Designed miniproteins, single chains, continued (4). Designs and how they scored, part 97

Each design is a single chain, and the fold is of that chain. pLDDT is the mean over its residues in the fold that is shown.

## One batch from the design tools (miniprotein)

Design m15348
Fold by ESMFold2-Fast:
Structure m15348 (fold): chain A 92 residues (1-92)
Amino acid sequence: MSDAEVAERARELLEGRTVVSETEAGHRVEVTVTSVELAEDGTVVVRLEVRSTASREEAERLAREVGEGLAELLRRNGASAVRVEVELTVEE
């Protein structure tokens, strides 16, 4: 499968989707896929917005884990390179 096909499929399935998760301490973490783009070099770029009531450190860890999981999924489906960009907002 081409990088363009992977990017298009990921956009259809993931863009605008929000995944709600909870930490072991009961804090809420919301991860929204804000965009999926194909860069000129063939890199699939996934942008995530993460909103959490957890600590910044815990929210950053969860955002990294979600990003790594998405990158692995896209690579398994034929993406030659994946970059995940995260915007993190910690709610007080």
Scores: mean pLDDT 77

Design m15349
Fold by ESMFold2-Fast:
Structure m15349 (fold): chain A 58 residues (1-58)
Amino acid sequence: SLKDAIETMEKRAKEALEKGDLRTAALSYYGMGELYRQLGDFEKSERYYELARKLLEE
């Protein structure tokens, strides 16, 4: 389900950040943004896209 996919990506993002893997964390945040957009949660979608952009700029 979309909820299970979000939980998987959230865990992956946290693990990537703990390891300092900013690229993997950014890709996971971008994926969560897309999934929240599909759920109609546009506020969370926008937050995760913003987090991904900030990490990719670094």
Scores: mean pLDDT 83

Design m15350
Fold by ESMFold2-Fast:
Structure m15350 (fold): chain A 69 residues (1-69)
Amino acid sequence: MREQAEALIAAIRARDLAAISRLATPVLRDPRLSDEQARAIRDAALAVGDRNTAAAAEAKLAGRSLPTA
């Protein structure tokens, strides 16, 4: 999980929309994603102005359990 979270952060910083699209959903939906990793993703997205990814990470932080569980 850590490697996938770090890959998503790197994609956000690079503004690689294709990589973000592939990584964001599986990383943010993974129940093993820690709050610290979700915060790092949110903060990275906010720093580059990616509001969609920031909002998704914030939603993960607000709801620890996914509705499809």
Scores: mean pLDDT 75

Design m15351
Fold by ESMFold2-Fast:
Structure m15351 (fold): chain A 80 residues (1-80)
Amino acid sequence: SAMAEAQRAEGEAIVAQARAAMARATAEMRDAPVEEVEFHMAGLVKAAVARAAHLSPEEVEAVRKATEAAAAEAVAAHRA
């Protein structure tokens, strides 16, 4: 349905904003301890989930999983 498509698009936009924030944080925190990077990335995941809270439970879960995966990728890249 058009409503489900709109909610999916909004969820994807929230994930894209979170990924952009994570990329900026990774650049700014290049010399930071990994624990500080992990803490900051966890905060960005929570912010994205909060922004998605008005969407369906399925879309909130999709945003959570996508942003958690992006945070894990950012932390792994910082360790490399």
Scores: mean pLDDT 87

Design m15352
Fold by ESMFold2-Fast:
Structure m15352 (fold): chain A 87 residues (1-87)
Amino acid sequence: MELTDEQIEKIRERGKKLGLSDEEIEKVIQAYQLALRRIELYERRTGKKLNDKEIRSFFAQSLSRQGIPFEKHDSIIDSLLDVYRES
């Protein structure tokens, strides 16, 4: 799934409120795009829709792959879940 400009701007605004740098915000956007692709692939392979706990796990893994510090994951994931649910 391709991110809309509205979703990207929501992530940027939330990231700025969390005190993230522009570089960290770009990494969060890349992590979110990666997580969405992995979620779609998993749902296609299994025929099952992921619950919030599973979605959070995919976001956490993608943030780690982008080098976002673990201590920042929970607040970022909460913001990404809000964006995901509003889409």
Scores: mean pLDDT 82

Design m15353
Fold by ESMFold2-Fast:
Structure m15353 (fold): chain A 73 residues (1-73)
Amino acid sequence: ATENIQNSIELMARHLRSKGVDEEIVQALLDASKLEDVKQMIDKATEALRKAGVSDKMVKAFRLSLEAMAKAL
């Protein structure tokens, strides 16, 4: 049921790695995708994106996308 959210976070982590973002931040995103609680998964992924220097506007857009997937569960 959470696979779409997990896959979206993993895809974002791979994208950030390809752009040269620090492996510590990439690993934080991958760790977030392995959490069982959807709210914690979204919160931890959002925090990792902010630490990566992603703009607040893009972080909010990503969070809304993940929250929309969660509502579809």
Scores: mean pLDDT 81

Design m15354
Fold by ESMFold2-Fast:
Structure m15354 (fold): chain A 94 residues (1-94)
Amino acid sequence: APLSPEAQELLFEAEIHLALAAMAATLGMAELAVEHARDALRHAKRLAELGALEEAAAIVEGVIDVAREAVRLGEEEAEELLREAERLLEEIRA
């Protein structure tokens, strides 16, 4: 089914935050990567609430990748983000 205008806007914003998170991670800016990944995860949760489950899952998978990299970089808060993202992905796929 086509996405609602609200879901399309949320997806676009989530994709921007995820891209910024990935860029920050590649630059070794682990704290900034986690902050942008958290913003993307918040949008993914809202997408799931709107029934955009496939789109939400794709964003959450990207957040998981960024969180794993931030853990490797030694960012303490990244492990909590990783656990939260993995739980949301399981909930979406249940």
Scores: mean pLDDT 90

Design m15355
Fold by ESMFold2-Fast:
Structure m15355 (fold): chain A 99 residues (1-99)
Amino acid sequence: SLEEELIEFVKKNYGEKAAELLRKVLEKAREELETQDIEKLKEDLLAVGVEKAKIDKIKTIEDVWELLLEMLKEQIEKAVKAGLPEERFIEVLERELAE
């Protein structure tokens, strides 16, 4: 799955602790997503700059989740390429879990 691919990518680049924290962040995010209105989610995605053509393809909460995972993958790949240290990546994940 894309989730497991992301977790393994983070484990390889940022270590076991970062991978464990990412799994918890994704679990929390998935639970929150399932309580949301799909039309509001589409509006929020438009507001953060997601292309309307991609938004128009969304029919289910699962479609939203897949799009969010694709966006997260791109952000993590950019962070790795930019040389973001493990400690800083862990701080970001810990902040997400605290909120």
Scores: mean pLDDT 84

Design m15356
Fold by ESMFold2-Fast:
Structure m15356 (fold): chain A 82 residues (1-82)
Amino acid sequence: MDAEKLKKLANSLDPNYVDEEGLSGIKLLQKLLGLEVDGEFDDKFYEAVKELQKELGLEDDGSATPEVLNKIKEKLEELVKS
């Protein structure tokens, strides 16, 4: 995963960030994970979160709780700085 994609993923987890297409939060995260942009917390979304956690070296439980999303954001921000 390149630094630009890591930065965009971190931004998608910022509740105040909106991209060039007007996408924010869950919809922006869905776009960056290659999912349908429907804003729904479905099985495909949870599986994509699990794969992202695995790629980042985190526990891959597929949970989309605020605590888990914040942990993903912190890891993405760390990787962008390296």
Scores: mean pLDDT 72

Design m15357
Fold by ESMFold2-Fast:
Structure m15357 (fold): chain A 115 residues (1-115)
Amino acid sequence: SKEELRAEADRVLAEFRERIAKATSPEQIAMAAVQAAVDLVELAKRYGASDEEIIELVKRFADALVELGLPVETLRAVGNVIIDELERYGFSEETIKKVREILDEAIARVEARRA
C-alpha cells in the first residue's frame, strides 16, 4: 500500500542517515548512498509505486543527499544507479526523464553552494 511504501521508505532513509553519520571514509559514504538508492527503487517496484510516488521518493532522497553534503561525484554515481534500476524494473521513459531532471538539479544545488 502507499502507507506501507512510505513507512518502508522512511526506514531506508533513516538507516541511510545513520550510516552516513557513522561513515569514516569516502568509500563508506558512497556505498551507503548506493545501497539506499537500490533499496528505494526496489521498494517502489515491490509496492507498485505510481509515477508520482517514485518521483516524490527520488525528490526526498535527493534532498537528503544535498542536506548531508555528499560530494558531487557520489551524487553522480547514485544518480546513475537510480536511473539504471528504474530502467531495469521497467519504469516509463517519461518517469526516468523527470527523475534525471531532479538528480541534475540536486547536483547543481551542491555545486552552487561551494562556487
Scores: mean pLDDT 86

Design m15358
Fold by ESMFold2-Fast:
Structure m15358 (fold): chain A 86 residues (1-86)
Amino acid sequence: MEEAKEAGEAIKELAEASVQGLLDVGKKMGIVKGLLEAIAKAYQEGKDALEKELAKFEKGIENSSDVAKALKKEALKELEKIKKEE
């Protein structure tokens, strides 16, 4: 479905933008780098992997900086916009 593909594309774009920002900080943080790499790999493996990686990312946010929380919020916001759109 186009809706599902658009949701994945928007999250991927936000993940890439977040990766650009978080990689500058996350070079010093293996955990953040690992989470972003896992998310990027999930897009290659398919939508089922995406849901699993989002759950892992949520657990990581509980132990991460406020910056990581803000970036996750932006990604979820774009995902919700696409879900509301047919």
Scores: mean pLDDT 55

Design m15359
Fold by ESMFold2-Fast:
Parts: structure tokens; sequence; C-alpha cells
Structure m15359 (fold): chain A 63 residues (1-63)
């Protein structure tokens, strides 16, 4: 429904904002965002050889 669609858009926007902040602080960081499914996104970033993951879903935004 529209609420879930908007929540998914917000989840992606939040991860895109986080990705931008990571690149600003760590210019050499490798950063990528993957769409795992409808309304589910994964941000992966690597800093100094260590990889981190942040997962956001429409359901988490609606909680």
Amino acid sequence: GPARERAGQLALALLEGLAALIKEKYPDAEVRIERLSDGEYLLTFTIDGKTYEVRLTAEMVLA
C-alpha cells in the first residue's frame, strides 16, 4: 500500500544519506547499496579492510 511504498522510499533515502556521510568522512571507503527485495535495502561499506553492513526495510521504518 502507499504507506509501505513511502516507508521503502524513506529507508532508501536514509541509507543514501548515510552512504554520503561515510564517503565524506572516509573518502577511500568502498560503499554500495543493494535492493534485496521490494522495500528492503542493504548498505555495505569497507573502511581499512573491515566491512560493515546496515539493513533497512519499510517495516522497520513503519515500526
Scores: mean pLDDT 87

Design m15360
Fold by ESMFold2-Fast:
Structure m15360 (fold): chain A 82 residues (1-82)
Amino acid sequence: MEERKKEEEKKEEELKKYEDDLESIKNTAILLGTSLDEFRERVDKVSEEYIKKVPSLKDKVEELSRKVIAEVERELARLAEI
């Protein structure tokens, strides 16, 4: 039962690191004009690393990766329209 609290704290810390990595990848993709396919591939690789490190994060990692991919897709489309 107390192990659940330790798992929650560890999960929260790893999740924050993953979010920071996603933000960096997003900023790099926008700055360099990376193709959406290259961005997706990079996000998938980072996501797999975190899932292997903490398997319980799989659902959260997949949710966040999909959300970030959708955001970058919208931003790249917006930049192309301008």
Scores: mean pLDDT 75

Design m15361
Fold by ESMFold2-Fast:
Structure m15361 (fold): chain A 80 residues (1-80)
Amino acid sequence: MVDDADVQVALGLIYLGIGKVLESKGRYDEAGEAYMKAGEILAPVDPELAREAFRQAAISYEKAGNTDKAEEARKKADEL
């Protein structure tokens, strides 16, 4: 389980980085998807970082006009 947690943190950080790059390019829907993946990966090992990832996903989806997915991301953050 120790190695699994380390891998989950590394993968989550990679997806957070992908989300930030996509957001900087104005690709907000794709950024939201990357942030959602980061949150899901991080949730079992770092709930606070996962919550931040879901919050970033919600913001990105709102900028993309995807209000339904933004709401989904906010609910995921509230779950933590």
Scores: mean pLDDT 84

Design m15362
Fold by ESMFold2-Fast:
Structure m15362 (fold): chain A 72 residues (1-72)
Amino acid sequence: SFRDMVDQVIDAVRAGDYEKAKKLLEQLKKDFPEASLLADSGLLVVKLAEQGRITPEQAAQAIRTLADDFLS
């Protein structure tokens, strides 16, 4: 489900597994084309965490907020 994929992205980000997080976001975009903007925004957030500009927890919270806003 969409929620399961978002949870997997958040878990990967918290684990510092940015490669897995990016793969999951690309899969989310493929499986849920209506969430393309959310997935692209999530990829930018993951890139910021990968560069050390934000913490993994900040990135995880940002992705959760994006998903919650999308589902509202």
Scores: mean pLDDT 87

Design m15363
Fold by ESMFold2-Fast:
Structure m15363 (fold): chain A 104 residues (1-104)
Amino acid sequence: NSLAVKLRVTLGSQPDGRISYAELAEALNQPVSTVRRIVEAAAERGLVEVRDGVIDFGNWTSEQGAKMITFIAHEIEGLSLEEIAKELEVDKSSVSRTLEEVRA
């Protein structure tokens, strides 16, 4: 039921690695304004490229995907490192390292 988990599933089902704000908002059952804020924050950190309301993640590695999901879970949803570690089935040190890389 986490927004981060819904994002992971939604992005994984896009064949060309592109999705509009409107399509992502529908998929996550969130307002477009909420999705825009999340994506703009991620783009500012170099996690995704956005042009004219279209999000491009077609070049995502597993590392880039983990960074985006971890960023959303921590910074936008306010989940603790322990909650993120449980949700993504990783250890807390991995979550901490991913967040430091996103902040750098």
Scores: mean pLDDT 71

Design m15364
Fold by ESMFold2-Fast:
Structure m15364 (fold): chain A 120 residues (1-120)
Amino acid sequence: SREEIVELAERLLNKLREFKQKVLELMDKYGLPESLKQSIEKQLNDLIKLAEEVLELARDPSASPETILEKVQQLIDSLEKLKEFVERYLPPELAAEVKKQLDEIISTARELEEKVREML
């Protein structure tokens, strides 16, 4: 239902906001270069913006399930790209922790994708 999609989108947005805070704290703790921190923070902000757009579409009764699905797929693609970036550029211990949390967020985004597909 639309209500279930809204609840999942809200959960996903909240998880991403919490994830951003934790990643910023971890980057500071590990003393990462400022340029790398800025690059990751930009990617996190872009992800949060996409999740906010997904939630707005989910709350809009005029938005088609197809439009919601396209935006969810963009979000998942961006999450996978951040995961690849983290694997390449972060220290292994930090990369492992961040990837674990990204996998949980991707799992929630995939649940949202499946729920939207059920409305097609």
Scores: mean pLDDT 90

Design m15365
Fold by ESMFold2-Fast:
Structure m15365 (fold): chain A 78 residues (1-78)
Amino acid sequence: APLPEEFLEALEELARRNEEPMRAEIEALRAAGVPEEEIRAKIRELILRFLDEVERLAEELGVENEDLYAALERVRAG
């Protein structure tokens, strides 16, 4: 089944709330001369936190979509 409209709307809002803070944090690290290895680790940390929020949102809204959960797991695995 396709993803519910309620989930897609909530996901868009969640992404909007996370995008600017994540970008600002990464830009600040680059401006401060933090090594790329540390910046990559921070990006991974921020992505994993976002994925956890997406999974929680899906659970709260009762989303039953195997492809979504499989995709979240693949990204976490790296």
Scores: mean pLDDT 81

Design m15366
Fold by ESMFold2-Fast:
Structure m15366 (fold): chain A 103 residues (1-103)
Amino acid sequence: LTLEVGRPKRPIVEELEAAGFEVTVEPAARDLLDQPEKLVALLTSDDKVVIVPASAIEERDGFYYYKGERVLPVPANLFGEVMELSAKYGILLFDPLSFRVVP
């Protein structure tokens, strides 16, 4: 996700949907969409991303959980850049690219 002019309220959901992801925003995260550093993007399955407050993530034994499910939280402000770089160079920089639709 690219910052264009200062730190305006950004359409993070629209940017992720344009990248091919099905995006869900938790109600608690709606007021934080202009502060992506307080948000994490959770890849729960192929092409599905849930945006939640970083405070909603639980850490246990070096792993992260959301509502009892193991997740890989990515800072929302870095998610688009990581995915763009991986796509551009064919480099798997992050686990999201390894999750595929189960046949």
Scores: mean pLDDT 61

Design m15367
Fold by ESMFold2-Fast:
Structure m15367 (fold): chain A 67 residues (1-67)
Amino acid sequence: SLVDEIVARIRELSRGADTASAVQVREAMLRVGVPEEVAQAIVDRLLESGATVTLEQARKIIEEVLG
């Protein structure tokens, strides 16, 4: 799924860490082909959870917005 591709790219950018920054999440979405406006909306939602998010938190929010 698109969500699985985004999570895989986040994992690559974080070098296998269980957490990612908003910058890493945004870059992962753009690389997978998510439009910039949509990527920014998801990042804004993630930032409500803090400066960094777990991959589980990121997946949940991405699924809620894109699912």
Scores: mean pLDDT 79

Design m15368
Fold by ESMFold2-Fast:
Formats: sequence, structure tokens, C-alpha cells
Structure m15368 (fold): chain A 73 residues (1-73)
Amino acid sequence: SLEESINLALLTVAKGGITYVEYMVDNNAPKSLVQAEVDTLDAFLDDLYNEGKVTPAEKAELQARLAEVRARI
């Protein structure tokens, strides 16, 4: 369905963003930039979850990855 395609695309964007901030921290990007991107991705995931567009398991997995990035900055 269109809704399923949109939800998959949004989840893919979230996963791509998280991979990118993991790359940023691995390459010693400025802490302020990494923090801003992590905050944006956390808010995005919360919005997707509140709209029923991601599962609790998907949210938990992706936010655990963001928590790992936060621990490194």
C-alpha cells in the first residue's frame, strides 16, 4: 500500500541518518554537530512512533544505537 511504502521510506531515512551520525563520531566530527543530529533523529523517531509508523522494537533498536553515539560524544 501507499502507507506501507511511506512508512518503509521513513524508517529507511531514520536508519540512514543513524548510520551517518555513527560515521560522524567515528571520524571525530565536532561534538556540537553530532549532538544536533542525534537530537534531531531521536525527535524524528519519537514522532514516527507516536504516528504509528514504526514498531516498538524498531524504535528501541534505533534509539539504542543513538544512545551508543551519545555515550561517545
Scores: mean pLDDT 90

Design m15369
Fold by ESMFold2-Fast:
Structure m15369 (fold): chain A 70 residues (1-70)
Amino acid sequence: SPLSPEERERILKSEELFNQGVPAEDIPVELMSPAGLAEKLLLYGVPGEEIAKLSFEEMEELVRELEEKE
């Protein structure tokens, strides 16, 4: 399902926190909330506006793909 307006707002706020140097936790993707997935995506260099367009499933898939390549 597509992200709610609330989830999109949280992603954009997470981008600001990431820019302030807030680290992502070493948490498995399957245990992460949408906010936690957004924080990991920001850590990997994905902009918050791009993340806000993703569904929860798409965010989880993208984090998984980025971690597989690392």
Scores: mean pLDDT 67

Design m15370
Fold by ESMFold2-Fast:
Structure m15370 (fold): chain A 75 residues (1-75)
Amino acid sequence: SMREKLEEMVREMAKEGLALIEKEFPDDEELKELVEEMEKKLLEAIREGKPLSELSEIYREGQLKLYERMQELKS
């Protein structure tokens, strides 16, 4: 189903994100927590039947937080 495909995509995205963080910022727990929170929010929204527009907003906000934290760590 579409729901199962979306859930699989979210889980794979989170797995890839965590692998990148482990490689580049292995000691930063906040980055790991941000990926996990984005995954949780997306999975919850999918399970609640939220529209793709809301899923996109959750993803955008999560990506922005990750970007800001990574920039802070590079400073």
Scores: mean pLDDT 85

Design m15371
Fold by ESMFold2-Fast:
Structure m15371 (fold): chain A 90 residues (1-90)
Amino acid sequence: KEKIEAALKKAKEAVEKAKESKDEEEQLEHLEEAVLAAEVALKHIKDEEVKKKLEKKIEEAKEALRKQDIEGAIKAVEEAIKIIEEYLKS
């Protein structure tokens, strides 16, 4: 639980920094950090349904990052964060 909570905090901090940055390279770096944090949360989640939903959003974020689609990556990361938050409330 603590590892998932720490990963959630890291993902939230990273996506906030990405939104605050005006430099595309900095935005991409922070979004990559957010994806890595979401992957850490994924490794510690035991619910298979939640894992599948989170994995899909992580894959969507990675695809957006490959295309340098900052808006798409932010959206996918925020959806991943929401999945993790809902899991922790359960």
Scores: mean pLDDT 84

Design m15372
Fold by ESMFold2-Fast:
Structure m15372 (fold): chain A 110 residues (1-110)
Amino acid sequence: SEELIKAIEEFANGEKSPAGLRVYGQFLVSLAVYRGLSKEELLKISKKYKSGLSEEEIDELIKLKENNETSSSKLSELANIALKVAKYMYENGIVDKEEIAKKLLELAKE
């Protein structure tokens, strides 16, 4: 959506807007899921980085990882693309903010 693209651009520009913080926070939670962190640690990261993810959405992210899936109708568009980007970054050892933003924009424009 246009709103999602704008939120990712705000994140890419280093803007500490609620929307931009939510983009990065959801990416970090999804990356932590792939790194095998506990649900307790995922909830702490979610709160610290203002991801806006519910506990139920975090449970869905864990389930998707366990089933090697990257999409769910129970997740927002942002949460689904953040999970896909986090998987790619985890598998390729990438942690660069610019590359994260680039991949998020690519998926959001599809």
Scores: mean pLDDT 83

Design m15373
Fold by ESMFold2-Fast:
Structure m15373 (fold): chain A 98 residues (1-98)
Amino acid sequence: MEKYLEEARKLIESLTDPALRELATLLLEARLLRHRGEELAEAEREELVARIMEAFERALPALLEQVEAEEGAEARAAVEEQIREEREAFREQVRRTV
């Protein structure tokens, strides 16, 4: 567990885009809360879900640029369409993680 946390934090620190760093930090925070068995009140859970979704929206341009750089314009278009169609499913996965 500690090795995973150290590696995750180093990865977050290596991210140059502030929005990607914020998203990764919030996702790590949610995972740590779950691992500690800390139950959030419904209002706090919904607030964390909203923060993660907002950070995701801010990180999308940088994420899509990375996909295009690594896998090309067709891969970027496919990811954009997938995100558009599965946005609510992703929100539900985030809720289950928190």
Scores: mean pLDDT 72

Design m15374
Fold by ESMFold2-Fast:
Structure m15374 (fold): chain A 90 residues (1-90)
Amino acid sequence: MEERLERSRRIARIEGLRLLLTTLEEQLEAIERLEEKKKAGVAEEDYSSLEKIVLADMKQKGMTPEEYRAELERERREALEEIERLEEEL
């Protein structure tokens, strides 16, 4: 009998996915702020730590802000779908 362990594993996965969703939301907001700051001519050195990380990641991947946002939105959708599936299995 491992029903309790299986339930605990599903709960832990849901918790992990919810933390991922929080991170993705913060990254999406950072992209919007980054685009606004770039249009306003704000120096890159004055960007927040998260904005600098997001900018560096986009540059390394060769993605536009629009493409990067689309990837984050895709990951967010997949995480939400996985949470719903796991919650139904509880």
Scores: mean pLDDT 82

Design m15375
Fold by ESMFold2-Fast:
Structure m15375 (fold): chain A 97 residues (1-97)
Amino acid sequence: SEAVKLEVKTLMLTIALQTEVIVQTRMGNPDVALIQRDLEEVLELAQQVAQTSPQSSAQRLIDLIIKSLQQSIEDSKNNPEVQALLQKAIQQLQQIK
């Protein structure tokens, strides 16, 4: 179904973002604008999932995204600007619920 495809795409992009944060923050000079752009795409897809998927499926996916972003905050502890973007995204995701 189209709803399942959207959920898969959202989760795959979330995993890609987590990997990106780890790689870029280990270099000590992350491309904050690129992380923000990818984060905005995850947020947009999460909102679409909330509108198109059954409530229980959407909630489960949003919870997984939040958990992933919380881990990314831990991975970015030396990059306060990246942490601030991730914290803001978590707050926005919590409002979708």
Scores: mean pLDDT 86

Design m15376
Fold by ESMFold2-Fast:
Structure m15376 (fold): chain A 115 residues (1-115)
Amino acid sequence: SRLEELEKRAREARLTPGKEIEMVEATVEYIRRLHEEGRDDEVRSLLEAAEALLKTGEESIETLAILGAGVALLGDRERIAELVARGEELRREGERTGDVRLLAKAEALLYAGEA
């Protein structure tokens, strides 16, 4: 299925250096597809898991992509604004340093504004 293909692509990208942007895009599309199929309970579960991981200090690109996509679909205005502001800060730093990983984290969080 399309969801299985997206999940596999996201997993493979996580394990491959230099595919950080591809992993963000695949993860976001996976979350959006769950929403399109009426599977919002699964989107909520993934979002809650990502929020819990952030509280432990885990800030992986995958966690941030789940947050960006999930908050765009199910978050309130304040949380959307918070993630977009943080994404803009990371984008400026990534552009200044040329750090592709920072740019991927920025893209992930900026998806919160694309509801």
Scores: mean pLDDT 79

Design m15377
Fold by ESMFold2-Fast:
Structure m15377 (fold): chain A 80 residues (1-80)
Amino acid sequence: GLEELLERILELARKKDVEGLEKLREENKDNEIVVNLADFAIAGLKRDFEKAAEYYEKILALKNPVALKAADELIEIFLE
């Protein structure tokens, strides 16, 4: 389900596996939550802070507490 996909995004981000995140995004391209969180993770890992901020605003607009929690955990991962 959604929680399993979000956990996988977090695991891939901790491993700094950008290719894995890009593949997960393509496999779930119709899932707006997964796409935005994967794009946010990729941008953050690449230290593209302008793009990361843009995706974070899109995640906030989803008004989904589980997605927001995952985004906050990704920020912690970006900070090492």
Scores: mean pLDDT 88

Design m15378
Fold by ESMFold2-Fast:
Formats: C-alpha cells, structure tokens, sequence
Structure m15378 (fold): chain A 118 residues (1-118)
C-alpha cells in the first residue's frame, strides 16, 4: 500500500484530502505544519502539500521532499504560490478548489513517474 503524507494547516481541508485518498486505497498520515511534514517526510511515498503552511513554508518542505526523492503534489489557490511551488520542485500542482478525482489522478500520476494532464 502506498503511503501519502498530507501537509495542510487547515484541519477541515487536511481531513477532506486524507479521507479522499484513504477511500482510493492509500495509507495516509497528516501533518498540521511544515515541521511535522519534515519529520514524517522520510516515511512517505508521495507528499501532498499546501503552499500556505505555518512555520516552515510549503516551498521548503517541497525542496526537502525532492532531496529525499519523494514526489510532490502541491495544492494552492494562489498563482504566485503555484509558480514558486513548481520552482521548488513540485511534480504537480492542483488549483483550489479541486475534486477528489483530480487530486487522486495527480497522486497516481506522480507515483507512476509522469506529469498529470490538467
């Protein structure tokens, strides 16, 4: 079973993302901030991260994921953060609001080593 780490400051969005991924057959761990995300990152097969993390920014978590060879799906409602997360090494970026199907397709695609189609 593939392990997904979901990092988001918003508890409602974090749980919604986690539930959608668990329903798709993934094992999911959640992180409330960038520090927790960095601590759990070495055990993850893929990272799903919000650009607006408290403490350590999402772009820094993305850079660390890339150093560890962990593929990254970035979530954002900001065009500025979209560009910065891709520059930090995100394999995919999913704009908010998103459907569970769009999120799952992005996670599946980055785990398969290919860029998802928008």
Amino acid sequence: MKRVLVADDDPELREKVAESLRAAGYEVKTARNGQEALELLPEADVLVVDGDLSGIPGTEVIRKARELGVPVVALTDSGELFTRMLEAGADAAVPKPFSPETLIAAVDAVLAGRRPRG
Scores: mean pLDDT 81

Design m15379
Fold by ESMFold2-Fast:
Structure m15379 (fold): chain A 84 residues (1-84)
Amino acid sequence: SEAEEARRRLAAAKAEFDRNAAEAMALDPEKGKALRDQMLQDIQQGTQQMLKQGPVLGLKGGADAYETAAQAMRNFAEKVAAEK
């Protein structure tokens, strides 16, 4: 179902975000944590906005937000690693 696909996508996106955030914080604990905390705020805001349109759209919005945040964390980690 659409809801099941959205839940699987959200779970995968959360796992990628957590992995990328851990890598970023290992490279730069202070800046990595600050970026993670900012991304978590953005995820919450995006998810809440889409939840107003319905629960399935809330799941999709959460997945989209986590995917965007995971990419931001990966880009940060790659930049920090390149500067060392």
Scores: mean pLDDT 87

Design m15380
Fold by ESMFold2-Fast:
Parts: structure tokens; C-alpha cells; sequence
Structure m15380 (fold): chain A 87 residues (1-87)
């Protein structure tokens, strides 16, 4: 599976769990940690996107981000990766 397909799968799972009202803080943390690992391994030059995911992960751990905010931010990161790869 490509790194982009892996990111898409993570974001799709977050979206599904959020829509079903089943997205736990632990699941959000695990998903963001997985996204961060993929970005650091395959897109290490995207330092601003890595920093955004790190900040979001910190906010989730501190109880300062809602399930909606996590899902929306994860979608925004995925969209940005897609757009940068097309340029």
C-alpha cells in the first residue's frame, strides 16, 4: 500500500468512527500517531504538516480537541498532501 493510500485509510476510519459517534480519544491518538509516522517516514520535507499533526496530537492528549476537530484536521492534512504531490 502506498503512503498516500495508508493516510487515506486512516482518515477514512476516523471519519467512519466519528459519523457513528464511536470515535474515542484513544482511537484518535492512535490514528494521529500512525499519520505522524507515515509523514515522518515518507514526507520528511513536509515539516509544516508534521508540526500540524504533532500539535493536533498534543491537543487531543490534553483534551482540547473534539472528535469533529480531529476528523476535520486529519482530512485537511490528507488534502494538502494530495495537492502537494500533484504540483
Amino acid sequence: MSPLQQLTAIVSQLDRLYQQGKLTREQAIAALEAMLAILEEHFPEETDLIARVRALLADVRAGKASAEEVTDAAHAVLLEVHERLQQ
Scores: mean pLDDT 85

